# Designed miniproteins, single chains, continued (2), part 99

Each design is a single chain, and the fold is of that chain. pLDDT is the mean over its residues in the fold that is shown.

## One batch from the design tools (miniprotein)

Design m7433
Fold by ESMFold2-Fast:
Formats: C-alpha cells, sequence, structure tokens
Structure m7433 (fold): chain A 54 residues (1-54)
C-alpha cells in the first residue's frame, strides 16, 4: 500500500533532510513528524523515517 504525499508534506520532508545534514536534529525531527502527519503516516512510520534520515 502506497502512502500519498501532499506538496506540503514533500516540502517539509525535504526541509527535514536539509536540517538533518546541518546537524539540527531537533528541528529535523519536528519537521519530519509534521510531514508524516500531513502524509497520513502512523507515528511508528514517522519515527522510522526520522531514524532513517539521522
Amino acid sequence: TGIKLSSKSVSLYSAGGIWASAGDLDLMRDLLREAGRLAGMSPAQVEAEIRRVE
């Protein structure tokens, strides 16, 4: 089953990746959690994505 991403979710997810590479892990986590909510992901999926980007 595919997860449908909105333009806002994609933008926030991209921002999360940029902030992760800058070393701002707290901001990255907040952005990825918000992107996950907008994408309709479960909390477990959001946490998995955060760990993947770290």
Scores: mean pLDDT 64

Design m7434
Fold by ESMFold2-Fast:
Structure m7434 (fold): chain A 97 residues (1-97)
Amino acid sequence: SELEKLKKEIEELMEELGLSEREKKVIERMIELDEKVAEPIKKILEMLLELSKLEANSPELQEFQAKHTAEVQKLQKEIEEVAEKAYKELEEEEKKE
């Protein structure tokens, strides 16, 4: 399955970025709620990983941000509604223990 391959790639990116268990659970729940957010999530994580390799206040960081601002905004908008639903479901589960 292409989705299973995408999920594995996302898991590898989450590990490399050092995301918390909470953040990983949110991302996993988002994909369960809407498989279409998997590709936008992967792109966001890939950009975050690339950004993490650039020095703070470097010209390279400024150029990266300028080039990718529109793409980041678009991707964030694509996942926003699903992210809100994922957070709500996890909060409800935490109340039930």
Scores: mean pLDDT 79

Design m7435
Fold by ESMFold2-Fast:
Structure m7435 (fold): chain A 90 residues (1-90)
Amino acid sequence: EAELLREAARKAEEAARAAEAGDAEEAIRKLEEAKELLEKLPESEEVRSLIAALERAIEAAKAGDLERAAELARRVATALEARAAEIEAA
């Protein structure tokens, strides 16, 4: 579970970099890949919240707001890393 969260965080960071570079298509693809990884995890309030955060970043990228998409992608990457650390510490 922690491994999937860390992989999703890596994808979200890649999406943020793509958005910062002006590559909306790459940003959307990476965010959707991160969402697919989270959908493999058991349903929980925390997982649902992380999926919703990724969906907000995807919406921003699809709207052409790449600055917003990058900000949201970095925030969700941080949240994913924090959740992975909590699971590893438990």
Scores: mean pLDDT 83

Design m7436
Fold by ESMFold2-Fast:
Structure m7436 (fold): chain A 94 residues (1-94)
Amino acid sequence: ALSPEEKALLAQLEEVGRLLSDPSTSFEEKKAALLALAEALVAYARKHDAPAGVIALAEQALADARAATSLEELERAAKKAYVALLTMIDLRRA
């Protein structure tokens, strides 16, 4: 079963996906939601001593989200966050 922290991160990721797809949500609101997810993801990866490559991917998602000036750039950063989160969940099952 997923941990409470993993469930919270997955729920936050799902909400980011919803906001990114919502034309009524501003770019600033989309970016703020993704930044919050990416920061939480980096903290989670470090707290659980994730492999260096996974931590680097989470940190890159955060850096990309911070630098994003378009919806396309936010979507690319969100995809990196998604891959990092799923990789961490998968590793914790092993």
Scores: mean pLDDT 87

Design m7437
Fold by ESMFold2-Fast:
Structure m7437 (fold): chain A 59 residues (1-59)
Amino acid sequence: TAAKKALLKLVIQSLPAGSSIPISALAAGLGLSQATVTALLSALAAQGIVTLSGNKAVV
């Protein structure tokens, strides 16, 4: 949902530059499936906000 995408974006942008976080940890924290979080992170990566590296999101 748009609200959960906004929350994920806020979490990613609150991390220090160079931080990496497993997709599984984001999914658990947000109460979402890993597939849903991966789809949302792909949208954020297209915007240049985050880089996806394997099963991790990198700020």
Scores: mean pLDDT 78

Design m7438
Fold by ESMFold2-Fast:
Structure m7438 (fold): chain A 55 residues (1-55)
Amino acid sequence: GPAPSPHFLIASRRVEAAAIKLLNAGVPQAAITPKVLGQEAGLSQVTVNRILQHS
């Protein structure tokens, strides 16, 4: 597919940072859902789902 947009790359990095933060805080991997990632990263669940589908 085409290269990711700069905005998508920034959002992707925010999701990655949110996942690392949650794991370091002791949140189980099974509880790390797109909704939880979106809440931590300040992104909508839809945006997080799109990032995860392209990761």
Scores: mean pLDDT 77

Design m7439
Fold by ESMFold2-Fast:
Structure m7439 (fold): chain A 79 residues (1-79)
Amino acid sequence: MLDPRELLERLRRTEELFRRGVEEGDRELIREAIRLAEELRKEIEEMLERVGWENVDESFFELLKRAERIIEEGERLLE
């Protein structure tokens, strides 16, 4: 099972990178933040599928939602 605290730390770093990319207008930082968020989403989804979505802590769903938000907003900004 993945440690939700380590995932939260990785997500916070990804959110900060995304915020910086948006503030600086740096499209490469935005792309990197999307890439990191996609990796986090994949790891969380793979864990949820293995353990069963009903048997995991609610914090994992919050992390998944936050990672998906970075991807959606980032893709919108890169259009």
Scores: mean pLDDT 82

Design m7440
Fold by ESMFold2-Fast:
Structure m7440 (fold): chain A 63 residues (1-63)
Amino acid sequence: AGTVLRTAAAELAREAGVPAERVRRTLLELTKDPSEENIARAAEELGVAPEHLRSAVEAILAS
């Protein structure tokens, strides 16, 4: 378990140039409250495309 989360965090971390642990924590928080507002805010804070964060959250929730 957690393979989807680990893969998504590593990929987004490379895109943003931030530590994978930070992205992992953000993804976990987004799975608790996956609102469009929270996704947009997190994407801006990390420096990634909102659609990439949305896809990652959806994949984690589907696993």
Scores: mean pLDDT 81

Design m7441
Fold by ESMFold2-Fast:
Structure m7441 (fold): chain A 74 residues (1-74)
Amino acid sequence: SREANIEALARKAGASREELERAAEALRPALAAAAEDPSKEAEVERAVEEVARRLGLSREQAEAAAVVAGAELA
């Protein structure tokens, strides 16, 4: 299930499921834009860094959240 997948990723990244879900929601607009326009890939990297800083997450935790957000768009 989606919840079980998010929980597994959170456990591996050392974050809570709630933290990954919140970060994934914040990253979804940047990932959606990049999915339609590959030139926006650099904006995704910047969004990951900004979300990590804003929510107090590591880069690895924010990248795990990006994986969650990307799966939601597929």
Scores: mean pLDDT 79

Design m7442
Fold by ESMFold2-Fast:
Structure m7442 (fold): chain A 84 residues (1-84)
Amino acid sequence: IPKEIAERALSLSGISKTLATPAEVTKAALELGLSVDTALEIGVRSAQLGKDGIHSTGEQVGLAVGEVLGLDPKKSIEEGKSVL
């Protein structure tokens, strides 16, 4: 699921081929069937990670999904990063 969210978010990006906006991440999560509250939380967390120096959509999404859904963070990061 981190990989699918990262791939969809990057496909929605019109500004950068390597970095999706938090709004694009939220939209991708919604399109993949996550609840509105969960998708918003993932988008907000991805934005915070970007401000904290993580400049990869795959890594931002992997970390955010892992934290929000309580998944294995290492596996979630690896799945997200595999998109880049």
Scores: mean pLDDT 72

Design m7443
Fold by ESMFold2-Fast:
Order: structure tokens, then sequence, then C-alpha cells
Structure m7443 (fold): chain A 80 residues (1-80)
């Protein structure tokens, strides 16, 4: 699975939990929202860089870190 595919999957899971679980603490919802917004920005930049034939290494590293943080938030939401 690519980082982009993983990012998409995690974004869908997090969004689904927010919609299905109104009892999730506000702190987790805000953290998830910030990560999702940053993830969307990085994904857009990565796709643009790929289309332009530019070096994507820094964007891929940032995407990997965001995916890691989003996984942590997802686990905390599941445990809530």
Amino acid sequence: MSLLEEAHRLSEEVTRLILERPDIPEELRLEAARLLAELGEVVAQLEAARAAGEDTSALEARLAELVRRLREVLERMRAA
C-alpha cells in the first residue's frame, strides 16, 4: 500500500468515527481536524510536485509523519 493510499484510508476511518461517535472528546476531534487539514495540503502539494517532475522526498517524509500521527489519533479515538 502506498503512503497516499494509507493516508486516504486513515482519513476515511477518522471521518467515519467522528460521524458515528458523537461521544469522542473535543480535544481528539480538534486534533483530528488539524491533522486532516494538513494531510490534505501535503497530498495536494505532492500530487502537484509529481505532475511537475519535482523532487518529492521532503513531501513524502512529511506525509509519512502525518500518517503516523493520524494512526495515533485513530487509536485514541477507538479507545475513547
Scores: mean pLDDT 83

Design m7444
Fold by ESMFold2-Fast:
Structure m7444 (fold): chain A 88 residues (1-88)
Amino acid sequence: APRVLVVESDPRLEALAVAKVREAGGEVVATARSREEARAAIEEVRPDLVVMTPAYKPIAEEAGVPYVVLPFSLEELREALARVAAAK
């Protein structure tokens, strides 16, 4: 399954994003609640996809990792996971 990092500072939104990633067929390999945690997680776990609020887009873009921004539909998330899986 595609390895996903979830970046969300709100614990409730983090839990919802984690649940949606799992529902869409992704594997949540790490969570981060800040820019520094997100950078560290990308370097350490090397995720295939980052799910995040738009504020964190520059971090994923800088690292060259595909991303999906909240709010998203389950369909949009499934599409992103399929593209990442096909790119391997």
Scores: mean pLDDT 82

Design m7445
Fold by ESMFold2-Fast:
Structure m7445 (fold): chain A 107 residues (1-107)
Amino acid sequence: KEELQKLRDEFLSKAKDILNKLKNAKTMEEIQKVVDEFKKALDEFLERLSELVENPADVIRARIFVHYIKQKLDEMVKNKASKEEIVKFAELAIEAVDQLIDYIINK
């Protein structure tokens, strides 16, 4: 499905930009701003995925997963996790989203 591959490519492009911003953040305010940007990118990804995917089980899985990532990011910022921990979590979250969409495309 060309539309799902395009969504994947667009998300990964945005995610790489967000990761670079996060790595370059120097203050907790900058980290919070980048985390909010990442949460917005995840919401936009989920909205588009929901329009493109016919299988409701795949949509439910994506929704649960995105909500979990967003909740954990908020928790980490609130608890003043190190930038290194937030970067590592974001990297793993991006990888997991990529794996989810790969599964949906190639099943």
Scores: mean pLDDT 87

Design m7446
Fold by ESMFold2-Fast:
Structure m7446 (fold): chain A 63 residues (1-63)
Amino acid sequence: MKEEVEKLAEMDERERLQWLLDHTDSLLAKRKAGAPEEEIQAESARITKLVIDAEKLRKEKEG
C-alpha cells in the first residue's frame, strides 16, 4: 500500500495516466468476466485511495 503510493507519487504524468488506464481496464475486464460487485467495488476503492494518497503526497512535497 504505502510502497505503491510512493511509486505512484514519483511517476511522471504519462506514467500516472498509463497506470490509471491499466488499472481501470483491469477493473472493467473483471466486471465483464462476472466478478462479484463486492470485489469490483473493493478494487475500485483501493485504486481511488492510492490515487488520492499519491496526490496528497505529491502536493505536500511541493508545498
Scores: mean pLDDT 78

Design m7447
Fold by ESMFold2-Fast:
Structure m7447 (fold): chain A 59 residues (1-59)
Amino acid sequence: SMDRDVALLVAYLRWEEELRAKEPPKGPALSDEELARRIGAALGLSEEAVRRALEQLRA
């Protein structure tokens, strides 16, 4: 469960980073709020919980 949730978070973050690297001429990147919302919906977690996990993961 937690390990699975973290794996999904890491996969999503890597996916976003790869998209940013491959799509220089595009609109604004996903904000942390938008990213947290999408990951939260995918994992069944609250946006607040996802934001907290993202902060820890990026540290």
Scores: mean pLDDT 62

Design m7448
Fold by ESMFold2-Fast:
Structure m7448 (fold): chain A 100 residues (1-100)
Amino acid sequence: PLASFSAEQLAKYREARELLKKKLEELVKKAFEEELAKTKDEAERKRLKELYEKEFPVYVENFEAQLDAFVATHGLAAAAEYAEKLGAKEAAELFREAEA
């Protein structure tokens, strides 16, 4: 649980969380742009843009709470593995350092 972390562990965790958040925002935006580029129908393009504009801010707002719950359940090593699989290597290293 985050409440049991030292000040140093919490600082490393928060930095890792911020880096992972930025990586996920980048990946979601790229996926949206790729889907939009393949979509030729104007009605579908409008729907995708409206969905992205509505859902993306909610995703970003909920990310920190969802990650905190994940770490509370599965631990920092699991968070590091998840970050590494997404290509967020710097975040993964910081999660491992927060565990120590």
Scores: mean pLDDT 81

Design m7449
Fold by ESMFold2-Fast:
Structure m7449 (fold): chain A 91 residues (1-91)
Amino acid sequence: AEEIKELGKKLAEAIKAGDMKKAEELNEKLMEKAKEAAAAKDYESLAAAMEGAKLMAEAAAEAGLISEEEAAEALAKADAAIAALKAKAAA
């Protein structure tokens, strides 16, 4: 979970900095870790990956790469997924 949280933060920072090459690279790593967590049924790490996706959407909106409406939709979907994954992790 910690490594995934770090990747999410770095991805958001790269997007805010306009380093799209680094953002793409970090997103690929984050997606790979999310797939591994899904295969392992590690719902805590999956929730961390969705929290990273939420940070990415916020950063992309702040950078003007996506609309605030697109960001709001992505955030709502991420929040719903995070809640479901945390419920599974707690069970």
Scores: mean pLDDT 77

Design m7450
Fold by ESMFold2-Fast:
Structure m7450 (fold): chain A 96 residues (1-96)
Amino acid sequence: MEGRVIDIIEHPELGNILRIEAGATTAEGFAVRLDDGRTIVLPTSIAREHNLRDGDEVEIERNGERLRGTIDTRLPIGSRVELLIADRNLRVRRLR
């Protein structure tokens, strides 16, 4: 879902968690800056499950696409992002 950063929540252990507005939905997650220049947001539940932190390299597989990028918690309010839904077709692997 296409969305926008509307707030930044500082967490002492996890760094910045982004609040995203995507249509009528509000969600929280971690930004991933993709190698192709796009920015996506992983739901906080997925980021916690895989113990993801700022600067970690990740591989994301969704709907047959493989995406690589780096966790970036420094995105400003107003940034455009794609929010990923935590479903059976979303797979995340930490590379470093």
Scores: mean pLDDT 76

Design m7451
Fold by ESMFold2-Fast:
Structure m7451 (fold): chain A 92 residues (1-92)
Amino acid sequence: MEEIKRLEEEIKLLETGIKLLEMQERKEVPPEEELKKLEEEAEPVDKLFEENAEELKKLSEELGKPLSPIEFLKMKLEEAKEKLEKLKKELE
């Protein structure tokens, strides 16, 4: 199903975003070649992050607890992975 392909791409994008944010927090510098690859992938991630930043603020206010961008992206990643597994089972 085409939805499986879209979920795989979404998971990859979310994983890249989380990895970049975690590296930034730890101030770890990956090898130059890997860093350039991550920066190229970051253009769509940055736009996704901009849209998610507004939702993140609303959710933090609703929950009464501050949510970090990394935690928010991790939550989305887990949901996408679970949805992918369910769709793969539906193909059987």
Scores: mean pLDDT 69

Design m7452
Fold by ESMFold2-Fast:
Structure m7452 (fold): chain A 86 residues (1-86)
Amino acid sequence: MKKVIILVPQGDIGKVKELADELSKLPVETEVYLVIDGDRGGLNGLFFYLALKGVLTKVHVADVITGVSDPEEARKLAEEKAEEIK
């Protein structure tokens, strides 16, 4: 099973759509760890969009880290998660 960490930059709805398209291309049963830099209010919209695209039937979203407002802190959290999932 492949493990992937994806850092999603601040509040960009275009990046959410690109993310869904990229996740749909991953092998089935890929574990995905999302680090979302920015708007927590967009989190439900992100998961709803992923469900509509059928991504959640193909990949396992193992964790979602959100509430980060600083891009450097988001990167640090993604790096820490990379170490945890090894």
Scores: mean pLDDT 63

Design m7453
Fold by ESMFold2-Fast:
Structure m7453 (fold): chain A 74 residues (1-74)
Amino acid sequence: MMSPAERIALRHYLAFADVVASLSPAEAAARIEELVRETRREIRRVQPDLPEEQLEAMVARFRAALEAMLAATR
């Protein structure tokens, strides 16, 4: 069973996976920043009472996953 926050992160992770191979390194870096910002915003909107430290931990894990995916596409 996935939390709403985990479902939001998974949706954006899969969206990045669909396009990462077609992006330049600069475009990929900009897209990661966009997705991290959008994911944080959406989670905060749907779960406003989520502890800030838990939100930041989820966002950090999400960013690391996107960066690892980008590194693997070298």
Scores: mean pLDDT 84

Design m7454
Fold by ESMFold2-Fast:
Structure m7454 (fold): chain A 80 residues (1-80)
Amino acid sequence: SMKEEKLANELVEIIKKYSKSKDFEKLKEEIIKLLKKNGFSEETAEEIANEIIKNIDLISKLSDEELKEYIKELLKIFSQ
């Protein structure tokens, strides 16, 4: 959907920005904030943010399109 596409793009940009700066505390905060704005609960937003941070070394090696696909699959898992 258009809403999912926009959310995935915004998450990719946040991840790229804070991964480059290595500010993982701010990365977590910004992911949670964006997910809550898009209707996710605090608990689910924290779980998604923690999963992204846990995998950050792998994620940093992905292209923008690969990262976007990873984020879309992650959102699908946690939206059930």
Scores: mean pLDDT 84

Design m7455
Fold by ESMFold2-Fast:
Structure m7455 (fold): chain A 67 residues (1-67)
Amino acid sequence: SELYETVKRALDLAKQGRWDEALRLLIEAARKYGVQEVVKALVSYGKERGELDLAEQLATRVALEVG
């Protein structure tokens, strides 16, 4: 899905230290698909990649920014 591809790209950007770009993509996705859907996709994909801590940090920030 487009959401899953966006979450994958954002997590890869965050791993590269490109946090502002990762957050921008996730905030845009949250406005389009909903905060809860983005958080669920991010956590799910983070678990699959063994990057759960990073995914949870991004999810928390997205929830704070969008509401």
Scores: mean pLDDT 85

Design m7456
Fold by ESMFold2-Fast:
Formats: structure tokens, sequence, C-alpha cells
Structure m7456 (fold): chain A 81 residues (1-81)
């Protein structure tokens, strides 16, 4: 039983780390798409700029969800000790 709790804790810690990496990746993509959108807007390509801003918003949401999942998994791992 103690060994099962340790294995579950390690698995949750690994899941938390994976979610954190996912959050960082999504955040970087969101920043790239925002920069691309701004460049297109400055060039007068407003329709293309809007598409990139929507992509940035989507990846910002994915980053937020992954950070929340990472934090939740960390808390669950700590409860199992």
Amino acid sequence: EEKKKLQQSVSLQSASDINLVGADTSKKLAEEYRKKGKELEEKGNLKEAEKYYKLAEQFEEEARLNREASEENRKKAEELE
C-alpha cells in the first residue's frame, strides 16, 4: 500500500512536469503569433492579423489550462506523499 502511494505520487509529479512543459510551449507559440499579428497589422493586412491574434488567444488559453493541470497534479502528488 505504501509502495502504491509512492508510485501514484511519482506518476502525478511526472504528469505535472509534462503539463508545465506544455504550458511553456503554448505560451511561446502564443507570443510568436501575437508578434506575427502585429507585423501584419502594421503592414495593413488586417484580416491576416486577426487570424494570428485568434491563434495567439487559443494558445494562451491552452497555456493557462496546462498550468492549472500541472498545479492540480502537484497538489495531488503532495497529498499522497
Scores: mean pLDDT 81

Design m7457
Fold by ESMFold2-Fast:
Structure m7457 (fold): chain A 82 residues (1-82)
Amino acid sequence: GVKAEVLPLDVINGEIKVLDENTVVVGGVVLKGEGIGNYDPKDIQKALANHFAKSNEPLKVGQKLTLNLPDGPIEVTVAKID
């Protein structure tokens, strides 16, 4: 079944797949944010690692995160966890 939450380490060590300009999947977590799919997957992974360095809480469906990407911060929403 679909998980309600995912641990930070499972996200950081997960594969990154770009679905569209505004949607990426990292470690089974579907993240939606304007223009996020235009970034290098390594920059997305680094921004997630920096987020979890400040807060080691599991990601939950509906949670909003601010990712510090090279062109500036982007707000992303956890849409689904596989």
Scores: mean pLDDT 76

Design m7458
Fold by ESMFold2-Fast:
Structure m7458 (fold): chain A 71 residues (1-71)
Amino acid sequence: LSAAEREEVSAQLLAELDVLRTEVLPKLSREEQERLLEVLRGQIAQARELGMDDVVAALEALRRELEARLA
């Protein structure tokens, strides 16, 4: 990806994560939340490899929120 494309992808992902956190997450079943947590762990690793620091921070915040909800 070019720098401009990476910036656009990061902005899109951040917007999607905000919707997921505010609109979707409160409506998910416990099983759906557990599956999302597993997916997020993989996504965090991938985002780190891509150097998407803002996306990594947002994903880790969502992961911590999910872990708190499932505790």
Scores: mean pLDDT 80

Design m7459
Fold by ESMFold2-Fast:
Structure m7459 (fold): chain A 105 residues (1-105)
Amino acid sequence: MEEELIEEGIRIIVEEENVPEAEPILRALIEGRVDEYLALLKEKGLLTDESVAAIRALPEEYLKAFAELVRKEAILVALKKRNDPRAEEVEKEIKEKREELLKKK
């Protein structure tokens, strides 16, 4: 069930950005495949080797939390399109996770 919401959310995001090639990039990040996510961005010229090294130098917890946030945002986008009452709960979770990241040392 969550996988279906993520799939729909990715589709909506890709349509809004009008960038079909973004789908495999978003999927890799959402599934926690950070190495593949960075490799795909580098392959498409969106990140330099220096940028990839800088991102890899971030604490693992930051990259994991970022992937989780993007996953929840995809779910939220799908739920909002469906006018699903669960959207309010997911939006609150995203807000709490963003505040945690801002306060992390």
Scores: mean pLDDT 74

Design m7460
Fold by ESMFold2-Fast:
Structure m7460 (fold): chain A 100 residues (1-100)
Amino acid sequence: SDATVEDAWEKLKPLVEQLKDPDPEKRKEAAEELKTFLELLREKDPELAKELLRKYGKEILEPLVEALKDPDPKVREAAKEALEVASKIDPELVEEALKK
């Protein structure tokens, strides 16, 4: 449902913004929390997880793809793991986001 998708996005938006934090520990935590949120959503409501990525995929996936280039290797690894979870939800959208 649109309202439930919006609720999910409102919870993720601060984490997506935190991927640009000057503190690498906060960027790592943001990527790890994004991964956990997407894993839980995929397990509890796989259709809602797919709808979330269809509607907000650019806003979620583009910052994670950029985090793959982060100067901190822990941030890069956390972003990679989050994208692996997103790929289990919608592999085509993740592949599209990885094309630069």
Scores: mean pLDDT 87

Design m7461
Fold by ESMFold2-Fast:
Structure m7461 (fold): chain A 78 residues (1-78)
Amino acid sequence: MKVVTLGVVAEGDVEAAVREFERQLAEVLSTEDPAKLHFKVVVTGPDEAVLRETAARIRALLAERGLEAEVETVVQRM
C-alpha cells in the first residue's frame, strides 16, 4: 500500500484550507487507485480553533469517501 502525504496550511480561513485539501485529493485520485492508498494529512497553522475545525472537516470528508487516512495537526506560531 502506497502512503500519500498531503500538507494543508490553515492560517485563518477554514473554507480556503478545505478547498485546497479537496484540490490536492482530486489531483491524487485522478492518477491513483484509492483502494491502494493510505493518506496522511498534516494540517499546519498558528490558530488552534482554525486547525481543529479544518481537521474535523477533512476527517469527515475522508470518512464519507471511505478513504484510509490519518489526520495530524501541527500548531506553528510565527
Scores: mean pLDDT 82

Design m7462
Fold by ESMFold2-Fast:
Structure m7462 (fold): chain A 81 residues (1-81)
Amino acid sequence: NAMKEAEELEKKADELMDEGNRYFDQGKFDEAIKKYKEAIDYYKRAGELYEPVDPQKARELAIKYVAAAINLVAAEFEKER
């Protein structure tokens, strides 16, 4: 079931974001970057599965994807300092 697969991917992405944020707060920017990159991939895959069956949910995943990308860029900038 594509909807169930999308839900599982979104849940995994949310968990990866929480892990990334925890690493970011600890100043572990390399670990945060890895988690944010993984979360971005899972959000993208979830959104693609939602799109044909739940366009509203797909838009919500797009917002989460953008938020993860912003956090990734922030972690990359902090790593360079």
Scores: mean pLDDT 90

Design m7463
Fold by ESMFold2-Fast:
Structure m7463 (fold): chain A 83 residues (1-83)
Amino acid sequence: EELEKVRGLADFVLEMAEKYNPKLAKKYREEIDKVLEEDEDTAVERIRQLISNIVLAIMIQAYIDGKSIYDVLKKIEEKEKEL
């Protein structure tokens, strides 16, 4: 169940990342697929780290584009609570 939750959140932040940088989103999708070949506990930990990296990349790009970092974070928090 924890793995399903982190996968759901990863998919959501990847959809957001694709709007800013499709190549970066594709790279992270491939990394997530690769870590899913590991044991469940290792996969959960590594996917959580990847989510953090993706979120940071989205926030940096939003800042560069003059968009609200707050709005980005709020959408991610709302999705996490939904899962």
Scores: mean pLDDT 80

Design m7464
Fold by ESMFold2-Fast:
Structure m7464 (fold): chain A 81 residues (1-81)
Amino acid sequence: AEAERAAAEALTEAAAKLKEIGLDEVSQALRERARELTDLADRIEAGELSPEQQKEAEERARRATRLADNALKVAEALKAA
């Protein structure tokens, strides 16, 4: 739940930076993934997921956090160019 919420926040921040540089469609896609992770966190907190599903959710959160970090780096590179 905590990892999924943190990943959603990171994606939302990355989406905001991408929108600032005119990549609105990519920004929207990252916001949609952030909403999916928020829903996943809510479902974990509600006890709806098995331990195996929780591990997969954590892995998805880790991948999403890496995606957000890479997206922020791309946004900075494009802004600097």
Scores: mean pLDDT 82

Design m7465
Fold by ESMFold2-Fast:
Structure m7465 (fold): chain A 89 residues (1-89)
Amino acid sequence: SLEELVRKLREDALSEAFKKTQEIYNKLKEQAREEAAKSPDPEATYQRLLRKARIETTKYGIELVEKAKKEVDELTQRILQELQRALAA
């Protein structure tokens, strides 16, 4: 059904957004460890940078989810338009 197709498209898009969010967080954690190792207080610096990384990751994650939702909605509209054209032919 169309509902099942749309649900699967949304699930796939959200899974991709979550995966990209995790990849961003992992990169920021790696950068935090490298920067902390150069500081006079590595543990305090690492914890501060981790907090910043979580904030930045959350922000990017929201943007990725919003983009994924928009892309699925646009694809759904395109499919509906193509179906309408096929039925009119």
Scores: mean pLDDT 84

Design m7466
Fold by ESMFold2-Fast:
Structure m7466 (fold): chain A 82 residues (1-82)
Amino acid sequence: MKKELSEEEKKIVEELEKLRKEILDFLKTNELPLSVLLELIGLSIRAIGIIESIELGELSAEEARKELEELRERFEEIKEKV
């Protein structure tokens, strides 16, 4: 059962969904090596998992924010390698 989200949790979910769209758009617009493509798909799947964990009440807003920051940092590192 999904929990009712706080305002902070709603913002984190929105930011995660925005990041997923950015990853998908990057994937569509660039010709990437298979290793990079698989890593980006992995980040997208991780973002979905974080959203679901927030909605199920399995992650605090603080933990979710940390996961979002780590995910964003990894995406930036990948973009610099392309």
Scores: mean pLDDT 81

Design m7467
Fold by ESMFold2-Fast:
Structure m7467 (fold): chain A 80 residues (1-80)
Amino acid sequence: MEIEEIKEKLRKSAEELKKQTEDLVNQAREFYEKGLKEAEKSPNKKEIAEKTAKQVRDLFAQASENYEKAKELEKKIEEL
């Protein structure tokens, strides 16, 4: 297998992970904004806020994992 083919596959994987990271960050932002509006209108403000915080935290954790994996792949591309 040619080194250029390996680099191309790694680039595509890194690009996909970066795209997933951006999508997850955008999802977290949407959940946060929607949760804030829902909490304002609800008698269960604390419960809605806690549920929103958990979902946002989970999304950011997933985004962080994907971003670190993308960075690792980019480093491998540079070393090839």
Scores: mean pLDDT 82

